# Designs tried in a protein design run: designed miniproteins, single chains. Part 24

Each design is a single chain, and the fold is of that chain. pLDDT is the mean over its residues in the fold that is shown.

## One batch from the design tools (miniprotein)

Design m818
Fold by ESMFold2-Fast:
Structure m818 (fold): chain A 71 residues (1-71)
Amino acid sequence: SRELILRIFERELREVLAEHSLEEAAEIITKSIQSLVDKGLATVEELLAVVERISPELARMVRELLEKRGL
């Protein structure tokens, strides 16, 4: 279920933010988004919407990193 994937992603995102700097979190979350999109489990837009709800600052950094990766 896409709903379940997004719920798991949100939980992982909150844990990453609790234990890492914003810069470290951006690298980890960008890698997670790339993996989920490559597997066809979610879209970039759906995953970025989750990030933006939790941390607009992190969403900006992740958008920049995804653009550099051609996403």
Scores: mean pLDDT 88

Design m819
Fold by ESMFold2-Fast:
Structure m819 (fold): chain A 72 residues (1-72)
Amino acid sequence: MSAEEKALMAFAVLVTDPRLSDEQKLAFVRDTLAADPSLAGPMLRLLEQLRSELSPELYARLRAVIEEAAAR
């Protein structure tokens, strides 16, 4: 797997993990995008696929963080 594929798999697993807090999920996404902002586009596409598995509040917060990174 490419580094991008590994990062996207980690994103999907982590944001849908019921054992993790919303703050831990957001911190992971911020750290990942700080290291590689090019992941923002792929993460937005994956986030839409995961929308039904996330609370509306978590979805909105994740989308805002990723969209901010994508706009740079």
Scores: mean pLDDT 83

Design m820
Fold by ESMFold2-Fast:
Structure m820 (fold): chain A 71 residues (1-71)
Amino acid sequence: MSEKVKKALSLLDKDGDGKISKGELSIFDLDGDGKISEKEREEIRKVLESLGFHLSDEELEELIKELEKLL
């Protein structure tokens, strides 16, 4: 996993414990299917960009795969 993806994951970890809770992930899985939709990906991208953190398309894809593993 790239350093940028690790940092992005930590920015989404509101508890700061190195793991994202299922309750936090539920806000990204609006469909409840255990997968992050294209719309949810864009919401995640916008949140990270608002924090001054820009991911490449490959890094964003890696981040989404890691988040889906936690759903």
Scores: mean pLDDT 67

Design m821
Fold by ESMFold2-Fast:
Structure m821 (fold): chain A 76 residues (1-76)
Amino acid sequence: MKRKKKVKEEDEELGAELEIEMEAEDENGTIKVKVKLKSKKTGLEVEAEVEGKNVSGAEVIEKAIEKAKKKLKEKE
């Protein structure tokens, strides 16, 4: 069974909107997190996806956010 959770947040330091989507698979302990960052300064949108097995959702979310922030900086 797959469980999905979606959260929207604003990052004041980056001036960007974050959309966090988490999908968990009960059978194999796999968690997927997708983060979308939209820059309010440039209008650029980037997406990052991170997958973890037998780790906390918080750890996977942090890694996905960091990856998305890095992608946004590389495009600016």
Scores: mean pLDDT 71

Design m822
Fold by ESMFold2-Fast:
Formats: C-alpha cells, sequence, structure tokens
Structure m822 (fold): chain A 95 residues (1-95)
C-alpha cells in the first residue's frame, strides 16, 4: 500500500505547475502501471500543484485489496489543501 502511495506522490510531483486534475491523471496512470485495477480519481480543487503528498489506507477483501489514497497538494501560494482522492483495487500478490 505504501508503494502505491509513493508512486502516486511521485507522479503528482512530476506535474508541478499543472492543475490538480492533470496531476491526479498522472497518478492514475502510474498506479495502473503497477497493476492497480478500476482506478477512479476525484478532483476537489482546481489549484495549480507546487508539491503533493499522498496518504494511503486499505481494506482487504479476499485476494483483492480496496485502497483509498488521499491527496494533499501545496498550491503556488504555499497553502496545503485536499486536492483529491483516488480509489483502486489491487491483488494481494501485487502488494
Amino acid sequence: VEKLAAAAEEAMNSKAGKTAAEALEAAKKALEELGAENVETTVYSDAIVKSAEVEAGGKESGDTVLVGLVVTITDLDGKKIVGGSIRLFVKKSTL
């Protein structure tokens, strides 16, 4: 789960200077490359990303784990806001 949060955080920080929506799209692609299934992003802000932090929590169900990621972004003014969330499923063998 920490590996998924780290990959999402790295992808979002690669989109510094872009909108939260564009940064979340990059995180979705990075997670899909790691084997995540049914990746859904929700955008809470139209702010421009200076940096991003991603926190993870998961619920297990059989061989599949439902993972929720909360994205906190720091905007160009230095304000920290909840920029979005990501919901995904991964197989336990992928964790």
Scores: mean pLDDT 77

Design m823
Fold by ESMFold2-Fast:
Structure m823 (fold): chain A 81 residues (1-81)
Amino acid sequence: MIAPLVLTPETEELAEEMAERVGELAKKIGAEKVVVIGVGVSEEVKEKAAKILEEKSGVPVEIIDAPSLEEALKLEKELIE
């Protein structure tokens, strides 16, 4: 199972809190990987979220970019199926 985290400009200020929550959940469910899906967010925010996710989950973290929220949600669905 892969645990996705979607980050948008509207959620940028909550990125660290979301990363901690998703990282903790990923560890509890035994996820094999976490994927950060960024939509128009800075590299700094994505890298900071990935670091928190790696520290909390203990599994590899991958960062990908999506051109829109619609595409990001589609990718999120594909990763958890």
Scores: mean pLDDT 81

Design m824
Fold by ESMFold2-Fast:
Structure m824 (fold): chain A 71 residues (1-71)
Amino acid sequence: SKLEELRRWAEEELRRLLEERQKANPAPEEEIARARALIGPIAEEGARGLYEAGLTKEQVEELKAQAAAER
């Protein structure tokens, strides 16, 4: 389903983002462990919101790429 695809995509993206952030700005192990524990719940909530808005993972990736380019 599109919702399940969005959830899996969101989890992978959040894990990647956390890894990159940890390389750029290292945080204490306790904070990183807490952040990792929140990835599942956050991805599920975010994916549901995106799905209800009618967005596909491709459209979200396009928006993400635009946001990154403006950084």
Scores: mean pLDDT 76

Design m825
Fold by ESMFold2-Fast:
Structure m825 (fold): chain A 71 residues (1-71)
Amino acid sequence: MQEQIDEEVEEAFDLIAAAVAAMDLYKRGLLDSTELTVENLEKVLAALRADPSTGPTLIAAVERVLEREKA
């Protein structure tokens, strides 16, 4: 049987994390749209890395989404 937590479920959590981060940056005027495009994801990653309040788990999640968008 397949595991309870599949890679698709992990990918869904990563997408949710990236979407929330993009939405927050959009509300702050740091992003032109909330779309998870490669350009927007790179801007999100740069902003998260520059923010000392951002946890490493969120950065890793957004990085995984960006890697997938590039694939």
Scores: mean pLDDT 76

Design m826
Fold by ESMFold2-Fast:
Structure m826 (fold): chain A 78 residues (1-78)
Amino acid sequence: MDEIGEQAAEAAKAGDLETVRKLLIEMGEKSVEKGADEVKVANLVTAAMVRVIGDLLEGNYDAAAKTVRDTVEKLKAM
């Protein structure tokens, strides 16, 4: 789980939005399989993607990576 989260954070830092989306969805699906609310997971992943896009447009690559790591921790806690 943490390894996938770090891969997603590194992808965000590199501007690879497709990999970020894929890995966050994979982690979200695992959270839903463990009993997390599907709508809550979908909203959390969507909000994270919007923030990552905004951070990357501003050149804030470290902020984009932090948003992904924070989202991964929230998905783990669900």
Scores: mean pLDDT 83

Design m827
Fold by ESMFold2-Fast:
Structure m827 (fold): chain A 75 residues (1-75)
Amino acid sequence: SLAAELEARAARLRAEFERSGRLNEAIRRALETLPAQAALAQALLADPENPEVQARAAALAAEVRALGEELAAAE
């Protein structure tokens, strides 16, 4: 039945839209890290031997990894 085929397709599209909503939120949160990454890059260029900058880079790397896991979970 064409009606049954269309209903099955609509159900799949609804599931994809719901998943896309979760993915969009995760992407928004990931994009919020970009200014911090740019600031750290500038700090590293200015003083690459600064241990405080190295510590901030490690902390941001951990946050980015956690966001990567959240993005994977949203898929």
Scores: mean pLDDT 70

Design m828
Fold by ESMFold2-Fast:
Structure m828 (fold): chain A 78 residues (1-78)
Amino acid sequence: PLSPAEQAKLQQQIAYEAEIGTLEMGFAVAKRTNDLSGLQKTLSKAQQLLDQLKADHADASIIAQVEQLIQRLQQELS
């Protein structure tokens, strides 16, 4: 059985994964529509999320997902 603290951590991870999914969708739409402004806004939001994840001591796998998304966004903006 999970402790209350472990359950809270799991719920927070699910919430972060949902936010990442929203950013992934924003990236896909902006890339498909050649929306440079949309790519830049998604990059800014991803960087803000990464800072929050590090401050919250989020799971390394969640941090890695956001870092990979940021790298893909930076490549499209190069």
Scores: mean pLDDT 85

Design m829
Fold by ESMFold2-Fast:
Structure m829 (fold): chain A 89 residues (1-89)
Amino acid sequence: MPDIYFERFIVTEEEEIIYGYDPGLSDEELEKIYGKKIVARGMVYGLIDGKYHYVVYSEEGVVAEGEFDTPEEAIKAAEEAAIEEAKKA
């Protein structure tokens, strides 16, 4: 089932986007590894409708979501939303 697009990342209080994190770890465990507060998590995924969806969420819930025709546009929107959330932290 390699036809599904799926990417995930975290954003730190220093506006750093990290894709190579362990998704099985809590925000507290990730903060110990990176030495920085985790502000939000993002994911981008492709669905059967041919759209690429993104969601960015924090401890307070969903902070941004949307859909695009390309994975690059969805990634860009997700990263921009996550960085804006980090600027508020």
Scores: mean pLDDT 80

Design m830
Fold by ESMFold2-Fast:
Structure m830 (fold): chain A 88 residues (1-88)
Amino acid sequence: SALKAELEAALARMEEAIERKDVEAFLAAVDELVAVLRRVSGEDLLTALLPLLERLEALLKEAGERLPKEVVHEAAGRVQAVLREKLE
């Protein structure tokens, strides 16, 4: 689906930013991910996100090794906030 492609594209941009250690590009890619997640209904969110959760978790772990802890904490907080908004 188009939504799955947008989620995968946002995750790919996060990965590129982590490899380059580009904090601004990383946060911009996180904001792209959050914007896509906000457009999905709560029911469809789980269906679209579940196949990508393992990759998202791996990317956040890699970010924790390559980027400042404050940046990773901010990114995780932004993702958690949108998930709570849609699911809780």
Scores: mean pLDDT 81

Design m831
Fold by ESMFold2-Fast:
Structure m831 (fold): chain A 69 residues (1-69)
Amino acid sequence: MDEAFAHLSPEERATVLETAEALRRIGDALDEVIKENPDLKDPKQLAELAKPRFEEINAENVARIKALE
């Protein structure tokens, strides 16, 4: 994994790692929404319920990347 990013600058590598962590958190948030709503089988409704959590995670990711400047 790390070797695949060997040609990136330290700043670019940090950005990739922060994005990977944000994606992990998005996955965790979706799993939690699914567990909280076991009777909802419609992926569109599940996505709408998860949307505020995704937007918060994305905002945190953008702020963290901006802080790396």
Scores: mean pLDDT 74

Design m832
Fold by ESMFold2-Fast:
Structure m832 (fold): chain A 65 residues (1-65)
Amino acid sequence: MTFAQRQTARIIQQNPGVMSDDDVRTVQDLIDRSQNSPSPRQQSVYDTGAVLRVIGVVQDYRIKN
């Protein structure tokens, strides 16, 4: 598990109920693509995408609530 994948899991765990089922599926798809990536650069792109998605959803929730 990469550092980014661990941080993504931690953010989700600390913010229960903030992520919709669609958001969780999108993040899981990005993590799966990262794990199946043939290069560290490609893996980093998907890892970054997953982290930014989770942070964006959490920040949007906090701004609106």
Scores: mean pLDDT 75

Design m833
Fold by ESMFold2-Fast:
Structure m833 (fold): chain A 69 residues (1-69)
Amino acid sequence: PLLSDEERLALMEEVSRLVREKRYDEAIALLERAQREYPDDPWVPYLLAEVRRAKGRAEGVAPAPVPVP
């Protein structure tokens, strides 16, 4: 299942508000919940990655892939 237009707008608005308030953990939790409800929606994992990147930059942590031995 995919998010409806209304659900996408509401989610984007809430995430944008939380990011603006620097409440990245709450934004991530909201997006993880949406990902569980809509596991086939490619937009949710994309937005989740963007929010995680924003949190990393705000907290001085750069996102990086885990090196394989």
Scores: mean pLDDT 75

Design m834
Fold by ESMFold2-Fast:
Structure m834 (fold): chain A 88 residues (1-88)
Amino acid sequence: MTEQEVEEETVELEEGEVYTATAEVPAQDRDAAVRVDVELKKDGEVVATASASAHQPAGQAATVTVELTNVGESGKYVVKTTTAISQT
């Protein structure tokens, strides 16, 4: 079974600034694969993406961190973070 969580927020980023997204996943009943995808948007356009994945052993919590560098100009951006948990 795959569970997916989507979060979206507006952030102000400077040129060359690193945005860090951290997903904390509680202990699962079975071994799971956790994937975190991050999209950086400006004026509705996706300007950067980053992703990370980790194996989560049964009964253990997992933390997955994704770093995304703003290669664009300083300003307001929309960050969309998708966390997907796949068991089996």
Scores: mean pLDDT 79

Design m835
Fold by ESMFold2-Fast:
Structure m835 (fold): chain A 77 residues (1-77)
Amino acid sequence: SELRELLSSEDPEVRLEALKEIIERGVKKEDIPAIVKALSDEDPEVVKAATEAIQKALTKGSKEVREAVKEALKKAS
């Protein structure tokens, strides 16, 4: 989706805004790899928003979304 493309922006303000939009509309399974990558972002506000997105995915997401988060976090370690 367009929001996932914005997560790869050189501008941390654009990455932050994309994460806020993803949190607002609900985290999709396809968003998970990009969000997990954002947990290691150089901008602390982006890291904070990515953490919130992962937390929302684990508490409010479908079974498929929760499994995608667990798999992506395991691969990132």
Scores: mean pLDDT 83

Design m836
Fold by ESMFold2-Fast:
Structure m836 (fold): chain A 88 residues (1-88)
Amino acid sequence: DLTEDNAQFLVLLQTQTMIASLDKVYELTTDPALKEEIRKLREEVQAVRDRLLSGEITPAQAQEELDKIEDEAAEIMKKAGVTRAQVA
């Protein structure tokens, strides 16, 4: 289905963007404990991507999980003193 293919493509792009942003936050962070939290979030994003690619979850389910990870990432970025502009 073209509509489902488009939804999957957009969610996969979001996972790539999130991983790139987390890698940038990791580079800008000096606190080892926050670096470990960032590493764990990156692994969670990769797991969502893998489950979406395997067909274990729908794009809608993947989006719900990614929204929660984005909220966690925003809190870690705030603690690390990293802004959205620095990771764009």
Scores: mean pLDDT 83

Design m837
Fold by ESMFold2-Fast:
Structure m837 (fold): chain A 92 residues (1-92)
Amino acid sequence: RQELSEEEKKERIENLDKSLEELKKELKPEDQEIVDEAYKNIETNNEKAIEYIEKLLEKNERVTRSAAATLVSLMKLKEIEVPEEILEKIKK
């Protein structure tokens, strides 16, 4: 992981936010709610964010896995620790 400038970090977050909104259009309404809850909890309750990401991965659908991977990338850019087990599930 490189140290990013504040501007570079902001730009990457904005790009991931756009990617997440596009992915949400392909999700069922119930799965969109899981994504929204994960996103809200990223900075305020990391454990809850991880629980919602785990639920997306449990669906084992391509779009829900992509949404989970995007949320994990957002967590990493915000310097939030992601459990190794979640990283392994994203790679499968």
Scores: mean pLDDT 80

Design m838
Fold by ESMFold2-Fast:
Structure m838 (fold): chain A 59 residues (1-59)
Amino acid sequence: SEIDEKGKKLAEGLAERAKLATGKEPEVEIEHLGDDKIKVKVKTPELEVTFTVPVSNIA
């Protein structure tokens, strides 16, 4: 779905940045919260970041 595609694109970008910043491969989790919102969690040993965004805000 479009939500899943946009969520993956956002998650991939965040994971790439986390990998560049930490030198570690991040773990990425995507959760669909409904109402066209997604939760993206990017986790490394040094950093855990969670974003909740409307799909309409993902370019």
Scores: mean pLDDT 72

Design m839
Fold by ESMFold2-Fast:
Structure m839 (fold): chain A 115 residues (1-115)
Amino acid sequence: DVRERVTRLTREALTDPSRAEEAVEQLVRLAEELGSEAALAVYEKGKEKKVDPAILAAALGHAILRHLRLPASNDLLKQVIEQGYDPETLLELLNVARKKLGETEPLTLEDILKD
Protein backbone atom coordinates (compact mmCIF):
# COMPACT_ATOMS: atom_id res chain seq x y z
CA ASP A 1 0.00 0.00 0.00
CA VAL A 2 1.63 3.21 -1.27
CA ARG A 3 -0.34 5.42 1.15
CA GLU A 4 0.82 3.32 4.14
CA ARG A 5 4.45 3.37 2.93
CA VAL A 6 4.39 7.16 2.35
CA THR A 7 2.75 7.79 5.77
CA ARG A 8 5.27 5.51 7.53
CA LEU A 9 8.31 7.16 5.88
CA THR A 10 7.06 10.69 6.62
CA ARG A 11 6.24 9.82 10.26
CA GLU A 12 9.68 8.21 10.66
CA ALA A 13 11.41 11.36 9.33
CA LEU A 14 9.47 13.55 11.80
CA THR A 15 9.90 11.19 14.79
CA ASP A 16 13.60 10.37 14.28
CA PRO A 17 15.70 13.10 12.59
CA SER A 18 18.61 10.62 12.17
CA ARG A 19 16.41 8.64 9.73
CA ALA A 20 15.05 11.68 7.85
CA GLU A 21 17.63 11.56 5.00
CA GLU A 22 16.96 7.82 4.47
CA ALA A 23 13.20 8.51 4.41
CA VAL A 24 13.71 11.25 1.77
CA GLU A 25 15.78 8.83 -0.37
CA GLN A 26 13.04 6.15 -0.15
CA LEU A 27 10.32 8.70 -1.04
CA VAL A 28 12.37 9.98 -4.04
CA ARG A 29 12.79 6.40 -5.29
CA LEU A 30 9.03 5.86 -4.95
CA ALA A 31 8.35 9.14 -6.84
CA GLU A 32 10.68 7.99 -9.66
CA GLU A 33 8.97 4.56 -9.84
CA LEU A 34 5.54 6.25 -10.01
CA GLY A 35 6.59 9.01 -12.44
CA SER A 36 5.50 11.74 -10.01
CA GLU A 37 6.89 14.88 -11.65
CA ALA A 38 5.29 16.92 -8.83
CA ALA A 39 7.23 15.03 -6.11
CA LEU A 40 10.47 15.19 -8.14
CA ALA A 41 10.03 18.98 -8.52
CA VAL A 42 9.62 19.22 -4.72
CA TYR A 43 12.86 17.25 -4.27
CA GLU A 44 14.81 19.50 -6.69
CA LYS A 45 13.54 22.66 -4.95
CA GLY A 46 14.31 21.15 -1.53
CA LYS A 47 17.90 20.36 -2.60
CA GLU A 48 18.38 23.86 -4.08
CA LYS A 49 17.24 25.49 -0.82
CA LYS A 50 18.96 22.91 1.46
CA VAL A 51 15.65 22.26 3.21
CA ASP A 52 15.55 20.17 6.41
CA PRO A 53 15.00 16.49 5.45
CA ALA A 54 11.94 16.26 7.75
CA ILE A 55 10.15 19.12 5.92
CA LEU A 56 11.26 17.65 2.58
CA ALA A 57 9.92 14.17 3.51
CA ALA A 58 6.52 15.63 4.49
CA ALA A 59 6.26 17.65 1.25
CA LEU A 60 7.38 14.67 -0.88
CA GLY A 61 4.87 12.35 0.78
CA HIS A 62 2.04 14.83 0.24
CA ALA A 63 3.03 15.30 -3.45
CA ILE A 64 3.15 11.52 -4.08
CA LEU A 65 -0.30 10.96 -2.54
CA ARG A 66 -1.83 13.83 -4.54
CA HIS A 67 -0.21 12.51 -7.78
CA LEU A 68 -2.01 9.20 -7.13
CA ARG A 69 -5.31 10.96 -6.22
CA LEU A 70 -5.14 9.35 -2.78
CA PRO A 71 -6.37 11.09 0.40
CA ALA A 72 -3.47 12.99 1.97
CA SER A 73 -3.90 13.54 5.72
CA ASN A 74 -2.97 17.00 7.02
CA ASP A 75 -1.94 15.37 10.34
CA LEU A 76 1.71 14.91 9.30
CA LEU A 77 1.85 18.44 7.81
CA LYS A 78 0.46 19.81 11.10
CA GLN A 79 3.12 17.78 12.97
CA VAL A 80 5.88 19.50 10.93
CA ILE A 81 4.56 22.91 12.06
CA GLU A 82 3.96 21.76 15.68
CA GLN A 83 7.58 20.51 15.93
CA GLY A 84 8.79 24.05 15.11
CA TYR A 85 9.82 23.61 11.47
CA ASP A 86 9.38 26.64 9.18
CA PRO A 87 5.79 26.70 7.81
CA GLU A 88 6.77 29.05 4.93
CA THR A 89 9.35 26.54 3.64
CA LEU A 90 6.78 23.72 3.88
CA LEU A 91 4.17 25.82 2.01
CA GLU A 92 6.67 26.75 -0.73
CA LEU A 93 7.43 23.06 -1.40
CA LEU A 94 3.74 22.06 -1.29
CA ASN A 95 2.91 24.83 -3.78
CA VAL A 96 5.70 23.62 -6.13
CA ALA A 97 3.86 20.26 -6.17
CA ARG A 98 0.44 21.91 -6.69
CA LYS A 99 1.71 23.93 -9.68
CA LYS A 100 3.14 20.76 -11.30
CA LEU A 101 -0.21 19.00 -10.76
CA GLY A 102 -2.00 21.85 -12.61
CA GLU A 103 -3.55 23.26 -9.42
CA THR A 104 -3.62 27.05 -9.78
CA GLU A 105 -4.71 28.06 -6.25
CA PRO A 106 -1.78 28.21 -3.81
CA LEU A 107 -2.05 26.27 -0.56
CA THR A 108 -2.13 28.44 2.60
CA LEU A 109 -1.23 27.74 6.23
CA GLU A 110 -4.99 27.90 6.99
CA ASP A 111 -5.56 25.00 4.54
CA ILE A 112 -3.04 22.80 6.43
CA LEU A 113 -4.42 23.65 9.90
CA LYS A 114 -8.07 23.20 8.79
CA ASP A 115 -9.84 19.94 9.58
Scores: mean pLDDT 82

Design m840
Fold by ESMFold2-Fast:
Structure m840 (fold): chain A 85 residues (1-85)
Amino acid sequence: SNIEKAKETIKKSIEQVKNAKTISELTHALVEAAEAMEEYAPEEVAKKSKELFDELSEKANGKSLEEAKKLAIETLEEVLKLVEE
């Protein structure tokens, strides 16, 4: 189902973020997660996910790679909960 595709992409993005060694790799994982939510998630879940990704962008601005990764993982886990509800 589309929901299962969204969930699998978010889980993959969490692992990619954990293994990211550069800001570029981190950003790529987050873009793939955001695109999957827009494509596969129900409209209301996609809207809430976009708000969480926008908040992540503000919170991660000016942070180190390690702090940005921690914030990104926390955000992706919250997005995963929205898809599982």
Scores: mean pLDDT 86

Design m841
Fold by ESMFold2-Fast:
Structure m841 (fold): chain A 98 residues (1-98)
Amino acid sequence: SVAEEIQKKLDEALKDPKVQEALKKVSELVKEALKLEDPEERRAKYEEALKILAEVADEEVVEIFEVLLEGEEMAREGAPSEEIEERVMKKLEEIVAK
């Protein structure tokens, strides 16, 4: 399944301590972004998070997180869960299929 392939890629990336440390910073930036009311300020924090991750992680891992952050932003803006799941899964399928 797509979810199993994504999980396998993430598990492999998480074996690197540098990726683990980068993901802690990404998590903090995302939490900060979600507290901001301005969509432009939230996007700036997401871009900062992805830039940090891109320094230590493979391109595919960065693309996976970009999709996940798009889903978080859709949820923050009040999109229905079903719409978020459909969009995220479609993009993750494209990453896995190449």
Scores: mean pLDDT 84

Design m842
Fold by ESMFold2-Fast:
Structure m842 (fold): chain A 90 residues (1-90)
Amino acid sequence: MERLKEALREALRKAGASDEVIERAVQTALDTYEELLKAGVDPITAVRAAVANARLIAVTELKKQGKMDQAERVEAALDEAERSLIEELR
């Protein structure tokens, strides 16, 4: 849980996302992860879904603001964070 939170916050902050976008994306990811684990979904699948939800929230908000370059950086940073988190769960 805490590692997922820190990894997502770091990735989004490094990509230049605002604090508002970071907190919404991270909270959505944590909620997704917790709900899936309670439903009996495996941790790797839960991480993938959590990161996908964070990506959807962050990228959609940045695209709505016309910040296409920042949206691309966020997408790349979250892809790397997902890969790193999954490697540790294997």
Scores: mean pLDDT 83

Design m843
Fold by ESMFold2-Fast:
Structure m843 (fold): chain A 69 residues (1-69)
Amino acid sequence: SEIEELREQIEALKAEPIETLIARHTEARGGVPVSEEQALARRHAAIGILEAAIDFEEMLEERRREEAE
């Protein structure tokens, strides 16, 4: 399900070591260094977006159950 995929993405983000997160974001910026604080803030924002998407999907599933015979 989409909710399960979103949960897996959140767990992958939480499981990523900080050194790997910094390296990945630095590479994405063409080698421009990213601080630990910046990397953590970006991860926090990404998790928040995914959590909001889960809440939205759960709301849609509940509504579909209410509309189902």
Scores: mean pLDDT 80

Design m844
Fold by ESMFold2-Fast:
Structure m844 (fold): chain A 108 residues (1-108)
Amino acid sequence: GLGALAGTVAGAAVEAVRRVAVARGLDPAKLEVIVSKAEVTVSADGYTFTLTVNVLQDGKIVAKVEITVTVDNNGKVTDVRAEAEDPEFAERVEREVRRLMEAATVPA
């Protein structure tokens, strides 16, 4: 159902951001990745999920990324976008979200 799909998207987003943050030198022992806002738009053609993810190091926000994932009515991911102040961070997050979503079984 929609809740399971939303959980899959949120899980992929958080894990992607965590992996990219660690790869960029953030300390995994002091790293928190928090979804501060989550929205879903429902259309005849599928779902668009927009997530705002905050990256905290030692309790301080060090990065923020907005992730948009579009999924059709068959559970197929049709688009992934990420936006952040650091374009390289955003590009790496987009790539990792797409990889994780392709590896996940989408039950919707």
Scores: mean pLDDT 84

Design m845
Fold by ESMFold2-Fast:
Structure m845 (fold): chain A 92 residues (1-92)
Amino acid sequence: VQEILDKAKKYLEEGKPEEAYKLLRDNASKLPFTPEVAVLELKVELKLGNYKTVAVNARLYDSLFPYTDYGKEEFEKLLKEAEANLDKSIEK
């Protein structure tokens, strides 16, 4: 599990969010549904420009993990960044 998460994080650091996304999808059945995995998945989606998906899922995951130590703060940051990008795309 940790090896898959570390590899996905490395792909994001290298500017390869599509490779990170594929790795997470190919290994979805092996990954636990935890705040760390959810945050990493949303960071990949954000780098891919899927702002609407990030906004919807960040709200959902924040509701599903109400007492996580740091997950709540990460979900709130991801939501704000996604919403800011969506708002800018509407201003023509």
Scores: mean pLDDT 72

Design m846
Fold by ESMFold2-Fast:
Structure m846 (fold): chain A 77 residues (1-77)
Amino acid sequence: SLRDEQLALYKEFLAYAAEKLKEALAAGNTEKAQKIEEITKEAMERLQELMLKGASLEEIRKVVNEAKAKIDEVMAE
């Protein structure tokens, strides 16, 4: 179902964010960890709102991809 596909994308994003947060913490980089947590929190709030409003998979995927890109930028610093 659409809902199951939305939840799969949401869970994939959470797993990705958790992995990157763990990498930053293991490196002792608290500033990167804080930035990743902030990006993750904002993305979670947006994704939850979109899912409650019945947003399309395209909209969910866009938010996930944008958030992953921001996390990648932080990790590249």
Scores: mean pLDDT 88

Design m847
Fold by ESMFold2-Fast:
Structure m847 (fold): chain A 91 residues (1-91)
Amino acid sequence: SMEEIEKKRREAIMLEAEAGIYEIHAYVLEKTGDLEEAIEAYEKAIEYYKKALELLKEVYEKTGDPQFKEEAKIVEERIKLLEERLKKLKE
């Protein structure tokens, strides 16, 4: 239903916002040398972005609206960059 689609879109936006907060916090922790906490915060950011991505893909499949495909691609690229950063921090 349209109501269900709108709810999923709002959930995706909220998950992206939460992921962004964790990403900023992780960056601050990394720069202050709190590497263990930085790793945990980056992992949380990735988790929330992945949940948002799943919802954006569902909304795209149901609507066919190219806006959601573009938003999903941006989130996917952000996840890849964060996973690369996390890999370097664990080395």
Scores: mean pLDDT 90

Design m848
Fold by ESMFold2-Fast:
Structure m848 (fold): chain A 73 residues (1-73)
Amino acid sequence: MTVLDLSEEERELLRRVLELSAEVRERIARGELTEEQLRLLAETEKEVARLVAENRPREALEVLARTLEEVLA
């Protein structure tokens, strides 16, 4: 079992990311995202992977949440 040693703040941020991610996935399924938005998501995925590899999960979640909010705006 992968241990998620998340703080309460990180858990709340994760819940937000999951909710925003569900909405973004629905928009992708409908073809409602622009090529620019899809590129932003791909770039953010690389940044998140880097931050996770550096053991910076809070910053990874913050970056992901910001990008998901921008795509949905």
Scores: mean pLDDT 78

Design m849
Fold by ESMFold2-Fast:
Structure m849 (fold): chain A 79 residues (1-79)
Amino acid sequence: SKQAEIERLLNELFASLLLNDKEGAKKTVEKLLEMGLTEEQILDGVREIARRMQMSEAVIDALLEELREIIKEIEKKKK
């Protein structure tokens, strides 16, 4: 299902961010955007995974800031 694919991609994105795999993270973000997710939905999905994993708010904030930069770069290239 589309929902299962979105959940799989969000978990893949979370793993890429933890591994500092910027190119893998970019590729996964592009797929999520092509599936019609907004920046806010992608950020919320990753935040939910990180909170479920009981990560500190400081670590979550750092991951989400990196993710925002990746999303901005991709969106700029689509104009």
Scores: mean pLDDT 85

Design m850
Fold by ESMFold2-Fast:
Structure m850 (fold): chain A 87 residues (1-87)
Amino acid sequence: ELEAKTKEAQEKLRELSKFTKEYLEKAPKLAEDTEEAKKERLLLLADYLETILGQKEYAEKAKKAAKEGKFEEALEYIKKGIEEAEK
């Protein structure tokens, strides 16, 4: 039962990671958004990375970069955190 729950959690993480990677592939289009909208979206992704994927270090780096207007850097940290969570 514990092994089944662990496998289910890992499968959910893979599906969410795939969805987030597909979303991040549209990152160049963020240039069309307002700076505030970009920041809000990146903070939401960082919260997901911390709360759901348990990647606090990458989430903190992403939040800091987003708050400083370093949107490309924030996206890179989110992507790295997702890749780390998949290991």
Scores: mean pLDDT 69

Design m851
Fold by ESMFold2-Fast:
Structure m851 (fold): chain A 85 residues (1-85)
Amino acid sequence: SRKEEVIERMVEIIAEKHGEEAAEAARPKLEALFEEAAARIGEENALRLLELRVEYEEAKLAGDEEAAARAAAEAAELAAEIEAA
């Protein structure tokens, strides 16, 4: 599922930045935060925001400033649309 894939990618990012123990501790917290966001803004919006955050963090780790800027811009635009709804 998209939710499981994006959470796993975020856990991998946390492992690279903070180590494996921190990554495994983060998994249930990420799942809880996702469910809270999905209840507040809808599952599809929560998924897309998390996907954009993962794209941003992956781009930063890769040193791809252009990809990071695009992900940040898309996330900001989506957040503004959610706020306006």
Scores: mean pLDDT 85

Design m852
Fold by ESMFold2-Fast:
Structure m852 (fold): chain A 68 residues (1-68)
Amino acid sequence: SPTQQQFRQIVMDMARRVWDNLDDPEKVQEIIDEGIKRASELGPEVRQRFVEFARQLKAWVDSVRKEK
């Protein structure tokens, strides 16, 4: 569906941008917040799915950052 395609694009774009900014925690949070806003515009179900993804992504980033 178009919604699934758009969700996938948001997820992949946000993951790539987070990867490029792992050393900047403020930028990582801004990227995640932007992703949540983008998902919210697609509807409440898409927002819920992205929030869950963002939770997992944030936990991974925090884990990687603590090792530096």
Scores: mean pLDDT 78

